# Ledger of designs, part 100: designed miniproteins, single chains, continued (3)

Each design is a single chain, and the fold is of that chain. pLDDT is the mean over its residues in the fold that is shown.

## One batch from the design tools (miniprotein)

Design m11462
Fold by ESMFold2-Fast:
Structure m11462 (fold): chain A 88 residues (1-88)
Amino acid sequence: MLVYELTGEKISDEIIEELRKLLEEDPDVLHFEIEKIDEHRAIVEVFTTNEERVLARLREFAAENGLTLTLYPSYYIDLLKEAVEKAI
């Protein structure tokens, strides 16, 4: 499962609709959710059989639309897990 935050100057409903279409058309995407938080942020959750390929497509989409793709909850969870393991 991939969870990402998209940030940018303006994330319009049109951009969200384009992203939704991209994920719907991808045969490797089993499930996805997109939540627009505000005009500058959206959260994207993707459940896929090919994380590497879907991540590459999300990065391309972000670059084409002037957006920044950042790992959200999952990257933070992995960092917390590593910190706890080092403390023991």
Scores: mean pLDDT 74

Design m11463
Fold by ESMFold2-Fast:
Order: sequence, then C-alpha cells, then structure tokens
Structure m11463 (fold): chain A 53 residues (1-53)
Amino acid sequence: MTFNSAEEAKEVLKKSGGKIKEVTIEHDDTGGGITRANNIKSVLESNGVKVLK
C-alpha cells in the first residue's frame, strides 16, 4: 500500500475503521522522500498502527 501524503494516510485509516494494524514504509534517499515518509509514519503511529521497517 502506497501513501503520497500524511493526509491520504489519515483518510485511509479513518475509512478502514481500525482494520489496518501494520504497514511498511519505503522511501528514497532524497530529503523530500524522507520527510514525507516520516510524516506518514507519525500519522500512522498516532492512530495506533504499527510501522514496520
């Protein structure tokens, strides 16, 4: 599953009603890719989703 923004991740979690328990985040070596991945991770973890490496 791919998320392009923290806002998109939040919307998907809300629609899933707690069915998403774990996700893996992949990012490139660019500053923008790292920042986007960190923002998505923060949203997922704040909603109780375990982020796997």
Scores: mean pLDDT 70

Design m11464
Fold by ESMFold2-Fast:
Structure m11464 (fold): chain A 68 residues (1-68)
Amino acid sequence: SEAELLAQAEALLAEAREAVEAGDFKTAGRLMREAQELIDQLSDAAVRARLEAELEEIGRLGVRLVNA
């Protein structure tokens, strides 16, 4: 269901953020790819845009931390 996809995508994004903050960029990259696959299956454009924005923010955080 849409709700199950949303919940799973949100959980993966939360885990990806934690991995980035811990310096585990390999795990973060895998989790972000898994989240993207679920986000692409969402039919609600507004929900998809919100999750895509969060995914982009996690990616930008990772780039900043690697270069710090």
Scores: mean pLDDT 86

Design m11465
Fold by ESMFold2-Fast:
Structure m11465 (fold): chain A 95 residues (1-95)
Amino acid sequence: ASFEEIDRDLAELAVRNARGASEVAKTKDPEIAKLAEELHRLLEELVRQGRYDEAASFALQTVLVIVDLKQGRFDEAKQLIEKLVERAREALASA
């Protein structure tokens, strides 16, 4: 696969993971759920703008948020999701 195809697949994975994190968190921690919904919206905007490489950079860390939530590590999940929301906002503000 080309790097463009890989970036698109990873970007789509990051979007799905942010949505998944929100769904997992909504019954466990409403604040994390809200942050994950915000991240989902920001990542969808990066994808809409064709910025697949930037959105792809979130794929691994969005998996880690889900892993932390599933393992009951809510403080770690919250710290990570707050950092990811800030990174996504900075990316959109700088373009």
Scores: mean pLDDT 87

Design m11466
Fold by ESMFold2-Fast:
Structure m11466 (fold): chain A 82 residues (1-82)
Amino acid sequence: SEVEKLKEEILKLYREYLSTTDPAKRDALMEKIQELVEKLIEKLTGEKIKVSRGEAMTAVRMLLDGYSPEEIAERIKKRREK
């Protein structure tokens, strides 16, 4: 599915982020991760939201821990309501 492709691309970019010491490349990779997390939330909820770097990192950590993309979208939405 397109959701599964977004999940795999997010994890791929995160692996590149961890292996990269160049600050400019790290910032560019994090920006791309944020954009993909935003697309994932839009696909699952229909809502266009902007995520912070911290929210994007929370989403990545949840994906690594085996949480579903649907659970991740719900958690990010709930954080923004607080």
Scores: mean pLDDT 81

Design m11467
Fold by ESMFold2-Fast:
Structure m11467 (fold): chain A 117 residues (1-117)
Amino acid sequence: ARVRLAVITDDRAVGEAVRAALEAAGYDVVAVIDLGKGETLNEAILEGQLLSIKDVIDGAVIVHADTPLGRRKAEIVRRILEKLGIPVLAEVPYRPSESLAAVAERAVAAVEATLAA
């Protein structure tokens, strides 16, 4: 059976590139959840989205800008995932100048490293 993942990201284009690479690597990406680029994260909406898919995913991949805002959003996401009992299979900080392909490749490698342990 394919491992089923949710990708949670602060950039939709980054999230879609990560989805494509994970699917090419043989994973099933159930959802890409876009946190948006704004300073405020709606925690209740995120928790509701994660609750709706909790029983159909094996874990989550957090992909965020390596900025103070991106790190803060990743911390909130990690807290909600822990509360819901959803395993974090990878956390992938990216530089805003980094190519989509490079971020996607690092996300696949991080998931594979976690699953090999």
Scores: mean pLDDT 88

Design m11468
Fold by ESMFold2-Fast:
Structure m11468 (fold): chain A 68 residues (1-68)
Amino acid sequence: MLKEVEEALKLAAEKALENPEVAELMKQAQKYIAKAAELYRAGAPEEEVQKYLEQALEYVKKAAELAK
């Protein structure tokens, strides 16, 4: 599982330089990850942090799919 996610992230990052769509999806994923981290630091409810992490994961999945 972790290896699969790491490989998907590497592939998406490599393809982001060549594919603007992958770059845009990764940019959105980073935005939601940053928001989740900010909320976590602020002591927000775990449920709210999880919502932003779920959004980030959806963008990572889309980026990995397009990077194929």
Scores: mean pLDDT 75

Design m11469
Fold by ESMFold2-Fast:
Order: C-alpha cells, then structure tokens, then sequence
Structure m11469 (fold): chain A 79 residues (1-79)
C-alpha cells in the first residue's frame, strides 16, 4: 500500500477512536490530498493547521498525539 494512503487510514482510525466527526475527518483527508497534489497550496496548509489546532486542543494528550503523528506521516509522504 502507498505510504500516503496508509497514513490516511491511520489518521481515519485514530480520529474516529478519538471521537472526531466523519465530516471533519473527511475534510482533513481532502486537505492532505490537496497538499500532496500541490505542496505550495498555502490555503490548504493554513486550513489544515486551523482544524488540527481546534480538534487536538479538545482531546486527551495520547489521542491528540496519535492523530498528529498520522498527519505528519501523511505530510512527509506528500512532500
């Protein structure tokens, strides 16, 4: 499986287990795919940062860490 797709599946699983809504998870995945297509898409990067800051602030540290690590893996695979 492609590393990027694997990171997205890890993100979906971690976010669902943390109680993040499917709508928010789908938006994060969409933004990560946009960043992969165009790493210079500042609008997508800025929106991803805003969503992550909002969602992670409300979560237990371990759950926030799992989601953050999955996002970082997806970004590393996209870059």
Amino acid sequence: MEEFEKALEELRQAAREAGVSDETIDRIVELLKRIRENPSDKEAVDELKEIMQKELEGLPVEKARRISEAVLRALSAAS
Scores: mean pLDDT 80

Design m11470
Fold by ESMFold2-Fast:
Structure m11470 (fold): chain A 89 residues (1-89)
Amino acid sequence: MKEKILEAARKLVREKGSENTSIEDIAKAAGVSKSTIYKYFKSKQDLLNELDRKYMEEEIARIEAEIEAETDPHKQFLLRLKLDITRMA
C-alpha cells in the first residue's frame, strides 16, 4: 500500500511537479482514499520527503551498479566519489 502511494506520487510529480500535485491527485492515481494516505503520511510534505528518500536509494543503487559494471579503475574511483557525494546530500 505505502509503495503504491509513493509510486503514484512519483509519477505525478514527474509529470506536473510537486506544487501542482495534490493529495487528491495522488489518492486517485493510487486508487485509494485521502484518509488512507493520511494513515501512512502525516502531510503532503511528509509524503514528498519519503519520495525524496526513495529517489536517493534508487540513485545510490544505480551508481553501485555502474561501479560493478566498470572495468577502468579511474572511472570506478570517480563513481565511488559520486556515491559518497550523493550520500552526503
Scores: mean pLDDT 79

Design m11471
Fold by ESMFold2-Fast:
Structure m11471 (fold): chain A 69 residues (1-69)
Amino acid sequence: SVMEEFEKGVKELRKRADSIKDPDLKEQALQQIDTLTKYFRSHPDTSRQTAQDALGNLQRVIDALLEES
């Protein structure tokens, strides 16, 4: 299921966000994850490719925040 793969991806992103040392950057990362999660829950027909691309893009954002932290 696309939703199951998405939920797994979200869990991995939350683990990465939890590693951010700066509390403001960590909150920013968690808010981004929350926004994406709400979007996919309101768009259940989202394609697997779109979900994977969105998760990959968010991972890059979180990795950048980790570098700044």
Scores: mean pLDDT 84

Design m11472
Fold by ESMFold2-Fast:
Structure m11472 (fold): chain A 92 residues (1-92)
Amino acid sequence: MFDEEAREAILKSILDYFGLDFEKVTEEDIEALKAQMDEDFARHRREVEEKLRRGEITPEEAKSRLLAIDIVQQLFDAWLEEIKKELERRKA
């Protein structure tokens, strides 16, 4: 179980990594970050598909890489939802 202090420390560290201030971050900043990351994930998927088409990787390797991208994107989306919940708690 994450205690509240550990949860806030993790969220702050991740936001700091993206150059965002935990105390000043807005929902608009989070939506912009999501859009940027969704584009990055789409680019990585296209790179995997291109390598498969060129015969540089096997279909099994391509499937594994695409699954890894999907898992990372799901974790990132879950993290953004936790930040949105934090912003809503600050409004209450």
Scores: mean pLDDT 79

Design m11473
Fold by ESMFold2-Fast:
Structure m11473 (fold): chain A 65 residues (1-65)
Amino acid sequence: ARAHFDQGIDYLAQKRYDEALAALREAVRLDPSFAAARQFLEEFLTHLGREDEIAAVRAEAEALA
């Protein structure tokens, strides 16, 4: 979980947005209780204009937790 979160941040620094998104999603999937990763993913999705995916992330957290 933490490694995927850190990788997502690294991809963002490289402007590799799709890979950053994938890494952040994986961090949340592996540890739905990792609030920092989920909050960051939601903020990142908002900046990308992908609000529909925020709802999906929340639904996945509910199903896994």
Scores: mean pLDDT 70

Design m11474
Fold by ESMFold2-Fast:
Structure m11474 (fold): chain A 59 residues (1-59)
Amino acid sequence: ASMTVREYIEETISNPRAQRVALQMLEKELEIDPDTLVSDLSPEQMKKLNALLESLKDL
């Protein structure tokens, strides 16, 4: 609940390359600071983040 977006990505995606891609897309496409708490994200930001991670988790 109190984890950062960066920590959430690292827990969701085991592949280091996919983690790096997720962090790059997060900042450039979603405009979300990876040091923001997941609990501080808007519902729209959370949906976009989860869609991004779902696309990358099996990479």
Scores: mean pLDDT 80

Design m11475
Fold by ESMFold2-Fast:
Structure m11475 (fold): chain A 67 residues (1-67)
Amino acid sequence: SAVARLQARLARLQAAKAQLQKLIEENRKKYEETKDPAVERDIKLLERALKNVDDQIKVLEARIAAL
C-alpha cells in the first residue's frame, strides 16, 4: 500500500537522522578538545543536513496524515 511505502521511507529517514545526530555529538566533543575551526565548519554542515532530513520527515508525515 502507499501508506506502507511512506512509513518504510519515514523509518529510513528517522534512522538517517539518528546517525547525523551521533556524528554531530562526536564532532562537538572533538571541537571541545581541539577548538579546530574546520571541525566547527563540519558541525554546521551536519546541522544543515539534519535540518534537510527533518524537513523531509515533516513532508512525509503530512502526506501519511492526508491519506
Scores: mean pLDDT 89

Design m11476
Fold by ESMFold2-Fast:
Structure m11476 (fold): chain A 61 residues (1-61)
Amino acid sequence: PSVTLEDGSVVNIDAYYTDPTPQVEKLKGVKRVRVDSDRDPRMQHVIGILRSMGIEVEVLS
């Protein structure tokens, strides 16, 4: 899955082959991210970790 940061940069998170948790934890300190959709279970897992870290997630679809 991919998340878009407040500055418009895109971060790709590999949730297919590896645990996404360490990758998402690198976003610690970010206040808000955008995602295109929450329909993928892998994206739902990533969103859950982001929200547990206090990051606001905006879903566009």
Scores: mean pLDDT 74

Design m11477
Fold by ESMFold2-Fast:
Structure m11477 (fold): chain A 84 residues (1-84)
Amino acid sequence: EFEKKVEELLEELKEAIENDDAWKAMYKLVELIELYKKNNRLPSEETKELSAKAIAFLEEKFADLTLPEDMTDEDVLELIKKKA
């Protein structure tokens, strides 16, 4: 069920943001984006708004964190793949 999986991911993403868990928020945001792409469906307004908030949250967290200088967007995606 596409709708139930979206609701689950939105809830998990909200929890990750509220718990200040930047890595979990990143993983859940990527899963949400891939779910929409795989099902060839347009995101709802709620999904767009939460995704925008998640992106802003991640930009703020990663701007303040001293990440390894060699950690690119591709490295983050690779970490997500290894845990999926």
Scores: mean pLDDT 68

Design m11478
Fold by ESMFold2-Fast:
Structure m11478 (fold): chain A 77 residues (1-77)
Amino acid sequence: SEKLELVKKAEEEAKKLAEKIDKEVGLGIGYAKLAAEVFGDKEKMEKAIKDKKGQEAAKAIGESVVKALEAEVKKKE
């Protein structure tokens, strides 16, 4: 669905951002690993298409990962 696709796109963008940060900073903080752990639960994302509550949960997960990555970047600065 459109909602699930938006969450997946946000997940991929967050993962790419985490990998880019790991490379550019060179500190091996593991942002890429953190993003992969959250985004690895594709089964929960598929369930989201079956009911409205799941769709909202999928969106929240994507946004939470992005916020967590931004907070970690700021904390390490």
Scores: mean pLDDT 56

Design m11479
Fold by ESMFold2-Fast:
Structure m11479 (fold): chain A 68 residues (1-68)
Amino acid sequence: SLEEYKEKIKKFIDEGVLNPVGKPDSDRQKIYMAVGYARKLAEDENLSEEEKEELVKFAEEYVKEKLA
């Protein structure tokens, strides 16, 4: 379900993007990593274009919220 994928995205952002071993240089890089993860996850799971867009938007909004 999309809920399970959103939880995976949150976990990746919280544990990987925001608490990496060695922080990325910029907020832009963190956003890029979060969006890239969501896009790759949607592609690997063969989700529709609409579902992929929803997950990408969710990842971008979630990481931006955490960086605010």
Scores: mean pLDDT 79

Design m11480
Fold by ESMFold2-Fast:
Structure m11480 (fold): chain A 59 residues (1-59)
Amino acid sequence: MAVVEEEVRLIEETESPEKAIEKLENLKKFVQSVLPPEQAAKALALIDERIAKLKEELE
């Protein structure tokens, strides 16, 4: 199941951009510790892309 993708979407939909970035950065640490390397790499790429877009909105 794409639980990480669902969590990312939920964070973005329910939080302000600043709080979403904070939670997404915490999610990156969590996925690195829990998921196998291949799944972690995909999840990290998704999370990094979303963080970058949110930071662009704050600038």
Scores: mean pLDDT 78

Design m11481
Fold by ESMFold2-Fast:
Order: structure tokens, then C-alpha cells, then sequence
Structure m11481 (fold): chain A 84 residues (1-84)
């Protein structure tokens, strides 16, 4: 289980870089895709009982989209996180 949690966290960190880059390029489709993949990482962490890691990843996602994304992308990320 620990190895899987670590792999998911690393995958998440890579997605943050993608979200920031795509948002700065104005590529909303790429941002939404990366946000969706990030939320899947958070969901898998929750399924493994890694609640603290999931909270860290959710906070990092929201910070990334608020710093570089549009208000619509922020709303989309918040909606997806609420469905978890």
C-alpha cells in the first residue's frame, strides 16, 4: 500500500506541472484533462485510506488552478472535488 500511495503522489505532482503549463498557454482543454486526472489520483488515495495525502493533493490542485487557471477552471476543479 505505501508504494501505491507514493506512486499516486508522484503522478499528482506531475499533473500540477501540466496544469500550470497548460493554463499559462491558455489551453483550457489540456487544463481540464489534467484536473480530471488529478481528481482521479485524489479519489484513489481516498480509496486506499490515505486521507491526509488526499487533502494535501486537493489543496495543491486548488492552489495551482487559482494561481494560473481561469475562474471557470477553478469552479470545475471545485465541483469535481465535491463529488469525491
Amino acid sequence: MKKKIHELRLKGIGLVIRIIGAALDGDEEAVREAVERWVEVIRELLELGAEEEAKEMADLLLKAVRESGSEEVVEYAEELLEEL
Scores: mean pLDDT 79

Design m11482
Fold by ESMFold2-Fast:
Structure m11482 (fold): chain A 70 residues (1-70)
Amino acid sequence: SIDELLKEAKKLNLEMVTKINENADLNDILATLEELKKILEQVKPELPEQSKSGLEQIDGLEQEIKKKKA
């Protein structure tokens, strides 16, 4: 259901924030972002505006992490 997908997205977002704050491995953070991205793509048909906003935020964060890795 959409509610379960949103609950999972919230959980993954919290885990991502925790990993960033604790200076976790950049590859682990990227893996969490990829999982969150998949869920946001799944909610897109029901919540296109929220999905688009979330995906744009993830793309921005991925770009910043890749800059640190380079």
Scores: mean pLDDT 81

Design m11483
Fold by ESMFold2-Fast:
Structure m11483 (fold): chain A 68 residues (1-68)
Amino acid sequence: KYELAVSEEEALAKLPELTPLEQKVLLALITSGEPLSAATLARALNQSQAAISRALKRLEKRGLVRRV
């Protein structure tokens, strides 16, 4: 599962720097307030788990999310 690695305020400030899919993933994590799996995000956002996993890895490299 993945969760926010930064505050909600800092995550929102980074949205303009992200791709549309990365923005949707980050907003879903902010809205849930809890760790989400790639499968849960894929279902919620109508995307493949592969696409979500790539977006999560990019967000993790940016320091915005972390694996738990």
Scores: mean pLDDT 83

Design m11484
Fold by ESMFold2-Fast:
Structure m11484 (fold): chain A 79 residues (1-79)
Amino acid sequence: MQQYSQQAQQLRQQAVQALDQGDLDSAQQYLDQIRQLAEQHPENEVVLLNLASVAIEMGDYDLAREAARRLGEVRRKKR
């Protein structure tokens, strides 16, 4: 769990840096990697949070909404 949470945070930082530089292709690749982590670790809150964050930054509101919905479900089960 810890390893994948940190990996998602690093991928988010790289995606944000790519967006700041106008490198949409690299940003999309980092988003795709976070999405893969979310599919492999569907109850990891940190992965889902970073997926939603990057999706919003990239204007992928459908993905952001789905990630936020999933994050809400996971958080309700743990609280």
Scores: mean pLDDT 82

Design m11485
Fold by ESMFold2-Fast:
Structure m11485 (fold): chain A 85 residues (1-85)
Amino acid sequence: SAEELLEEIGRLLEEIEKVAEERERIDVGVAILALAVGRAINDPKFAAEQVLKQAKRLLEVTTNEKAKELIRETIEKAEELLKVT
């Protein structure tokens, strides 16, 4: 369901924030904020699109292997969310 995917994406973003380097934390924070805004305005498609944008950007710049794994999972869940919305 969209609700389950939103919760999973939120959890993944929180895990990314814990392992992200200082320079990457602002970009992770923007993704977290975008998810929160999308949920608040009842627009899961907006949430998914903004999370995908930030996650893809983070994947290009991060060198942390654990962060890369979590970001790839976040992209997968956000793409699934787009399919069900």
Scores: mean pLDDT 82

Design m11486
Fold by ESMFold2-Fast:
Structure m11486 (fold): chain A 70 residues (1-70)
Amino acid sequence: MSLEEVEEALRNAAKAARAGADTDLLAAILSQEIPELPRSAIREFLAAAKAGDDARAEALLREMLEGYAR
């Protein structure tokens, strides 16, 4: 996947999490589609998004994208 596709997938999952979707299920799906991202990082990001902690969610997103771009 391109970096832009990874960002879009993560941002779409965050929207689903904010709408009440199961964060563990979302993390499991994303970790299968983007195996370069650790499931624990995806889960932490989605939990922050679901809690409405937008600053933490954005920081975790940026860290994951920087790690993916290595």
Scores: mean pLDDT 85

Design m11487
Fold by ESMFold2-Fast:
Structure m11487 (fold): chain A 71 residues (1-71)
Amino acid sequence: SAREQIERESEGFAIGARAGLEALAGVELPGSLVSRILGRAMALGANLALEGASREEIERRVREEVARLVA
């Protein structure tokens, strides 16, 4: 149902946000860049959750993406 999709998307969004914030902990970057990276992490988490990815897979993929973006 649409409600189940929204709940899954919201959960993925939250996992992405948490993993993104943790990956950026102690990294000195301009606030605008932090906001962009977090937005991308949240969107990636939401999309992966909609595709049926596990919490561990979402956290791993978000950490990899954040590492790529700060390199």
Scores: mean pLDDT 86

Design m11488
Fold by ESMFold2-Fast:
Structure m11488 (fold): chain A 88 residues (1-88)
Amino acid sequence: SAEIEARLQRILRDLTEKIKNGEKPSMEEIDAYLSELEEIRAQLKEQLRQDPDNAETRRLLRRVELAIDQLKELKAQAEKENPEAYLG
């Protein structure tokens, strides 16, 4: 849980800093964050399967799913603004 929380906080901090500085994350960076968050999501779902009543695991899963949704929206916006960069 502490490792997963640290990974999530790092991703959110990196993204918040870029947005605050007016920087647009690259598609490569967005895809890297999404891959890491999907890995975390899979780990949390497995933990919840083993311990369904773990409130901490449910809370972390909700936070990770929200972050994935936000990044997918950001990716869609970036793709719309520069579609040619995403043709490969």
Scores: mean pLDDT 78

Design m11489
Fold by ESMFold2-Fast:
Structure m11489 (fold): chain A 97 residues (1-97)
Amino acid sequence: SLSEARELYNEALILKAQGNNEEASDLFEQALEIFKALGDKKGEAIELNNKAIVLKNQGLYEEAKKLYEQALEIYKALGDKEGEANSLNGLADIYEK
């Protein structure tokens, strides 16, 4: 479920902050699989963008940048110009830091 995927992303963030990158990576992979299994690529991109915002707010700019770039790539593939703009705005905010 989306709730389970969000919980896994939140747990992965905590592990990442603690320096446990291997376990964090595993939980991120599990969450991504759930989003993919739920169908719409747009939903996957939206959640990647939301996760990037959370990481940015925590000062994890490099990780946030990667997720914004991943969301941007999906939005471009979908032809979703609004999604592209949202991800680009997130990247622009990071570059001002």
Scores: mean pLDDT 78

Design m11490
Fold by ESMFold2-Fast:
Structure m11490 (fold): chain A 58 residues (1-58)
Amino acid sequence: MVDEAVEAILAGDWDAARRALQQVEQKAQQLFKSGQVQEAQRLVEEAQRAAGEALAAV
C-alpha cells in the first residue's frame, strides 16, 4: 500500500498514486474502527514520510 503509492509517485502516475493513498486511508480507518489506533497512526505517519521522500527524489 505505502510502497505502491511511492512507486506511483516516482513513475509520475498521479492517478495510481491517489488510489494507493486512498487505500492507505481506508486501511487506517479500518484500524481505528477495530481499536488499533496506534497502528493506524503509524500507517499514516509512514505514508506521509514515504510520500515526502518520493517527492524529494523526483
Scores: mean pLDDT 78

Design m11491
Fold by ESMFold2-Fast:
Structure m11491 (fold): chain A 57 residues (1-57)
Amino acid sequence: SELREFIKDHTGKELTDEELEKLRAAGITKPEDAVLLLPYLQAGVPVDEAIARYKAL
Protein backbone atom coordinates (compact mmCIF):
# COMPACT_ATOMS: atom_id res chain seq x y z
CA SER A 1 0.00 0.00 0.00
CA GLU A 2 1.28 3.48 -0.95
CA LEU A 3 -0.21 4.89 2.27
CA ARG A 4 1.56 2.24 4.42
CA GLU A 5 4.91 2.97 2.73
CA PHE A 6 4.45 6.75 3.10
CA ILE A 7 3.71 6.49 6.85
CA LYS A 8 6.62 4.05 7.42
CA ASP A 9 9.04 6.37 5.56
CA HIS A 10 7.97 9.41 7.64
CA THR A 11 7.34 7.84 11.10
CA GLY A 12 9.35 4.58 11.12
CA LYS A 13 6.07 2.82 12.02
CA GLU A 14 4.62 0.11 9.75
CA LEU A 15 0.82 0.05 10.09
CA THR A 16 -1.19 -3.19 10.10
CA ASP A 17 -3.94 -3.87 7.54
CA GLU A 18 -6.51 -3.20 10.31
CA GLU A 19 -4.95 0.22 11.10
CA LEU A 20 -4.94 1.07 7.35
CA GLU A 21 -8.67 0.16 7.15
CA LYS A 22 -9.34 2.52 10.10
CA LEU A 23 -7.58 5.33 8.21
CA ARG A 24 -9.55 4.54 5.02
CA ALA A 25 -12.86 4.56 6.96
CA ALA A 26 -11.91 8.07 8.23
CA GLY A 27 -11.33 9.26 4.63
CA ILE A 28 -7.52 8.93 4.73
CA THR A 29 -6.76 6.88 1.61
CA LYS A 30 -3.75 8.67 0.02
CA PRO A 31 -0.39 10.01 1.32
CA GLU A 32 -1.61 13.62 0.96
CA ASP A 33 -4.57 12.85 3.27
CA ALA A 34 -2.17 11.58 5.97
CA VAL A 35 0.14 14.64 6.10
CA LEU A 36 -1.81 16.29 8.98
CA LEU A 37 -1.76 12.95 10.87
CA LEU A 38 2.05 12.52 10.71
CA PRO A 39 2.95 14.67 13.80
CA TYR A 40 0.64 12.55 16.01
CA LEU A 41 2.00 9.24 14.67
CA GLN A 42 5.62 10.51 15.02
CA ALA A 43 4.84 11.37 18.68
CA GLY A 44 3.70 7.75 19.27
CA VAL A 45 -0.03 8.53 19.44
CA PRO A 46 -2.15 5.40 18.71
CA VAL A 47 -3.86 5.32 15.28
CA ASP A 48 -7.39 5.61 16.76
CA GLU A 49 -6.43 8.74 18.76
CA ALA A 50 -4.52 10.23 15.80
CA ILE A 51 -7.69 9.83 13.66
CA ALA A 52 -9.78 11.53 16.38
CA ARG A 53 -7.30 14.46 16.47
CA TYR A 54 -7.39 14.69 12.66
CA LYS A 55 -11.23 14.80 12.64
CA ALA A 56 -11.10 17.65 15.20
CA LEU A 57 -9.12 19.77 12.70
Scores: mean pLDDT 80

Design m11492
Fold by ESMFold2-Fast:
Structure m11492 (fold): chain A 81 residues (1-81)
Amino acid sequence: SSMQEAAVAEARAIIARGREEALALIRAGKPLSEVVAVLSRTGREVERLARERALPADAVGELRNLFHRALSEVDAALRAA
């Protein structure tokens, strides 16, 4: 449905924002605890949105995979710093 497509788009935007915030913290030399806090908050916000909008399991699985990809990108940036 259009409403579920919109909710998935919102969740993708939340993940992209969290990724960019985490990368910005790494570039600014901020503590790992701040990076972890941003990623944790991002994951909780996506989970809350998925629950409130009653997203189907397949959509939740795709968002989980996207979030794990973001975690991998942040981890790679931390190793390069």
Scores: mean pLDDT 89

Design m11493
Fold by ESMFold2-Fast:
Structure m11493 (fold): chain A 93 residues (1-93)
Amino acid sequence: DYAEVVERQRAVAERLVREGRARIEVLEPEEAAELLREQGASEADVEVVRRLEGPITVARVRSEEGEERVLVLLESAEEARALEENGRRVEAE
């Protein structure tokens, strides 16, 4: 269930922010896409994020080892479904 995935991402981000282990940032789609690419996200996922309309909310998380990771927070189950549908359309030619 995509709604459950979106809710889980939000709950994890909120918990990490409360613990002082994450910062919420608002980025342009191109900036968010580049950070995902640097983290090893697929080119298809990077392209979908780059094409999203408006600012993207991200959580910048720091591990205890000092490594930083960026989590793109999906605003809705509809966005999560759109990502899957776009991937399937590309695979279907």
Scores: mean pLDDT 68

Design m11494
Fold by ESMFold2-Fast:
Structure m11494 (fold): chain A 73 residues (1-73)
Amino acid sequence: SRQQQVQQLTQQVDQLTTTFNTNRDSLTVQQLSDIARQLGQAAAQLGELGGSREVLQRASDGMQSAIDQAGKK
């Protein structure tokens, strides 16, 4: 169902943001780029499925943070 897809994508966003926040300084540029790509994809899918504004914002902010962190390495 769409609700189950939204829940799975929300969990993916939470897992990716937790991984980023926990391992920020130890993640490689490649790992940071992968996190950013996955968060961007999750945000796009959540937007299409009617995900909450809060989750969409978290995914977008997480993507930008990962991009910024990659640029500092």
Scores: mean pLDDT 85

Design m11495
Fold by ESMFold2-Fast:
Structure m11495 (fold): chain A 86 residues (1-86)
Amino acid sequence: SAVEELLEGLLKAGKMTEEEKEEALEEFERFSEPEAREKAIEEVREFALKTAAERGEKVELPSDEALYTAALTLEVERFLERIKKK
């Protein structure tokens, strides 16, 4: 799954522990649902277009898979921020 692949990448990069990966997999299971995926893709697309316009940059819209991966990355970063504040 995209969630598992992203978390494995973060683990290999030393940005999370095995324990944090296991907890994140349980919490992000719902994020793999089709409706949640579509919503995440749309939100990231809007954010990317707004950011590019603010910076005066031309951005080619990436694939839906890439947009979904970006959305997952943001949610995982927020999760790690929450748990590391303990």
Scores: mean pLDDT 72

Design m11496
Fold by ESMFold2-Fast:
Structure m11496 (fold): chain A 76 residues (1-76)
Amino acid sequence: VEELEERYKKAREAGNLKEAAQSLIDLAVAYAIRGEFDKAIELFKEAIELAQKYDPELYERAKRTLKTIENIKKIK
């Protein structure tokens, strides 16, 4: 998890906002795997905002993944 957070920070500092959005998605997936769905959903929403402007393909994928995680949270 710390490695993914560091990747996000480095991408953001370098101005590589496409990679920053992807790094947020990777981080959100890691939290979802750990069962921390609320934190995962928050990170996905942040990634979706970045991806909408910088990576339309990632934006669509992130929205689909967010729906899946929200559905899993409802089940448990």
Scores: mean pLDDT 77

Design m11497
Fold by ESMFold2-Fast:
Structure m11497 (fold): chain A 73 residues (1-73)
Amino acid sequence: MLSPEQQEELSKLSQKLTEAIKNGDEEEAKKYQDQMAKLLQEKDGLSPEQAQKEAQQIYDNSKARVKAGDKMP
């Protein structure tokens, strides 16, 4: 389980990812996705493949919610 500090880092990256998606900046969005994957790998103990899948899922969910006009938590 992520510590409060690690959850805060992940939350900030998720917010930046969502902003990049809203602005149509796919390069910035991918940059934040990669940073989230590294955080999950290093701090949550996920394998590189699992961390990439988790980060991709967060990206896909964020993109879908932005398209639907939902506010992100």
Scores: mean pLDDT 76

Design m11498
Fold by ESMFold2-Fast:
Formats: C-alpha cells, sequence, structure tokens
Structure m11498 (fold): chain A 67 residues (1-67)
C-alpha cells in the first residue's frame, strides 16, 4: 500500500513539473496528457504491488536521467 501511494505521489510530482512547463507552451496538450496519465496510473496501480514496485524503480532511474 505504501509503495502504491509513493509511486502515485512520485508520478504526480513528475507530471506536475512537466505539465507546468508544457501548460505555458501548449495548454491543450498538457491537459490531455494529464488526463491520460491519471487514467493509466489508476489502471496500473490497481494491478498489484509487485508491478508498482517495478515501476517505482524504473521511475527513480528515469529521474536520474532528468537531472
Amino acid sequence: SAKKEKVKAFLEEQVAKQLAELKNVKPEEAEALLAKLKEELERILSEDEETVERMYEELQEYEEELK
């Protein structure tokens, strides 16, 4: 459960950063992307904790690249 919430919070934070920038350039695309990501997140998080854990690890590696 804790991993689910952490993954959700982490992804939302990442998305929020990108969308804040994208919203200034292409607000319509930002809104569409946000809606899609929210839907996919709910779907993935509903699968199981093992999948969530793998995603969490992948996202951490992805964030390293963003630095």
Scores: mean pLDDT 68

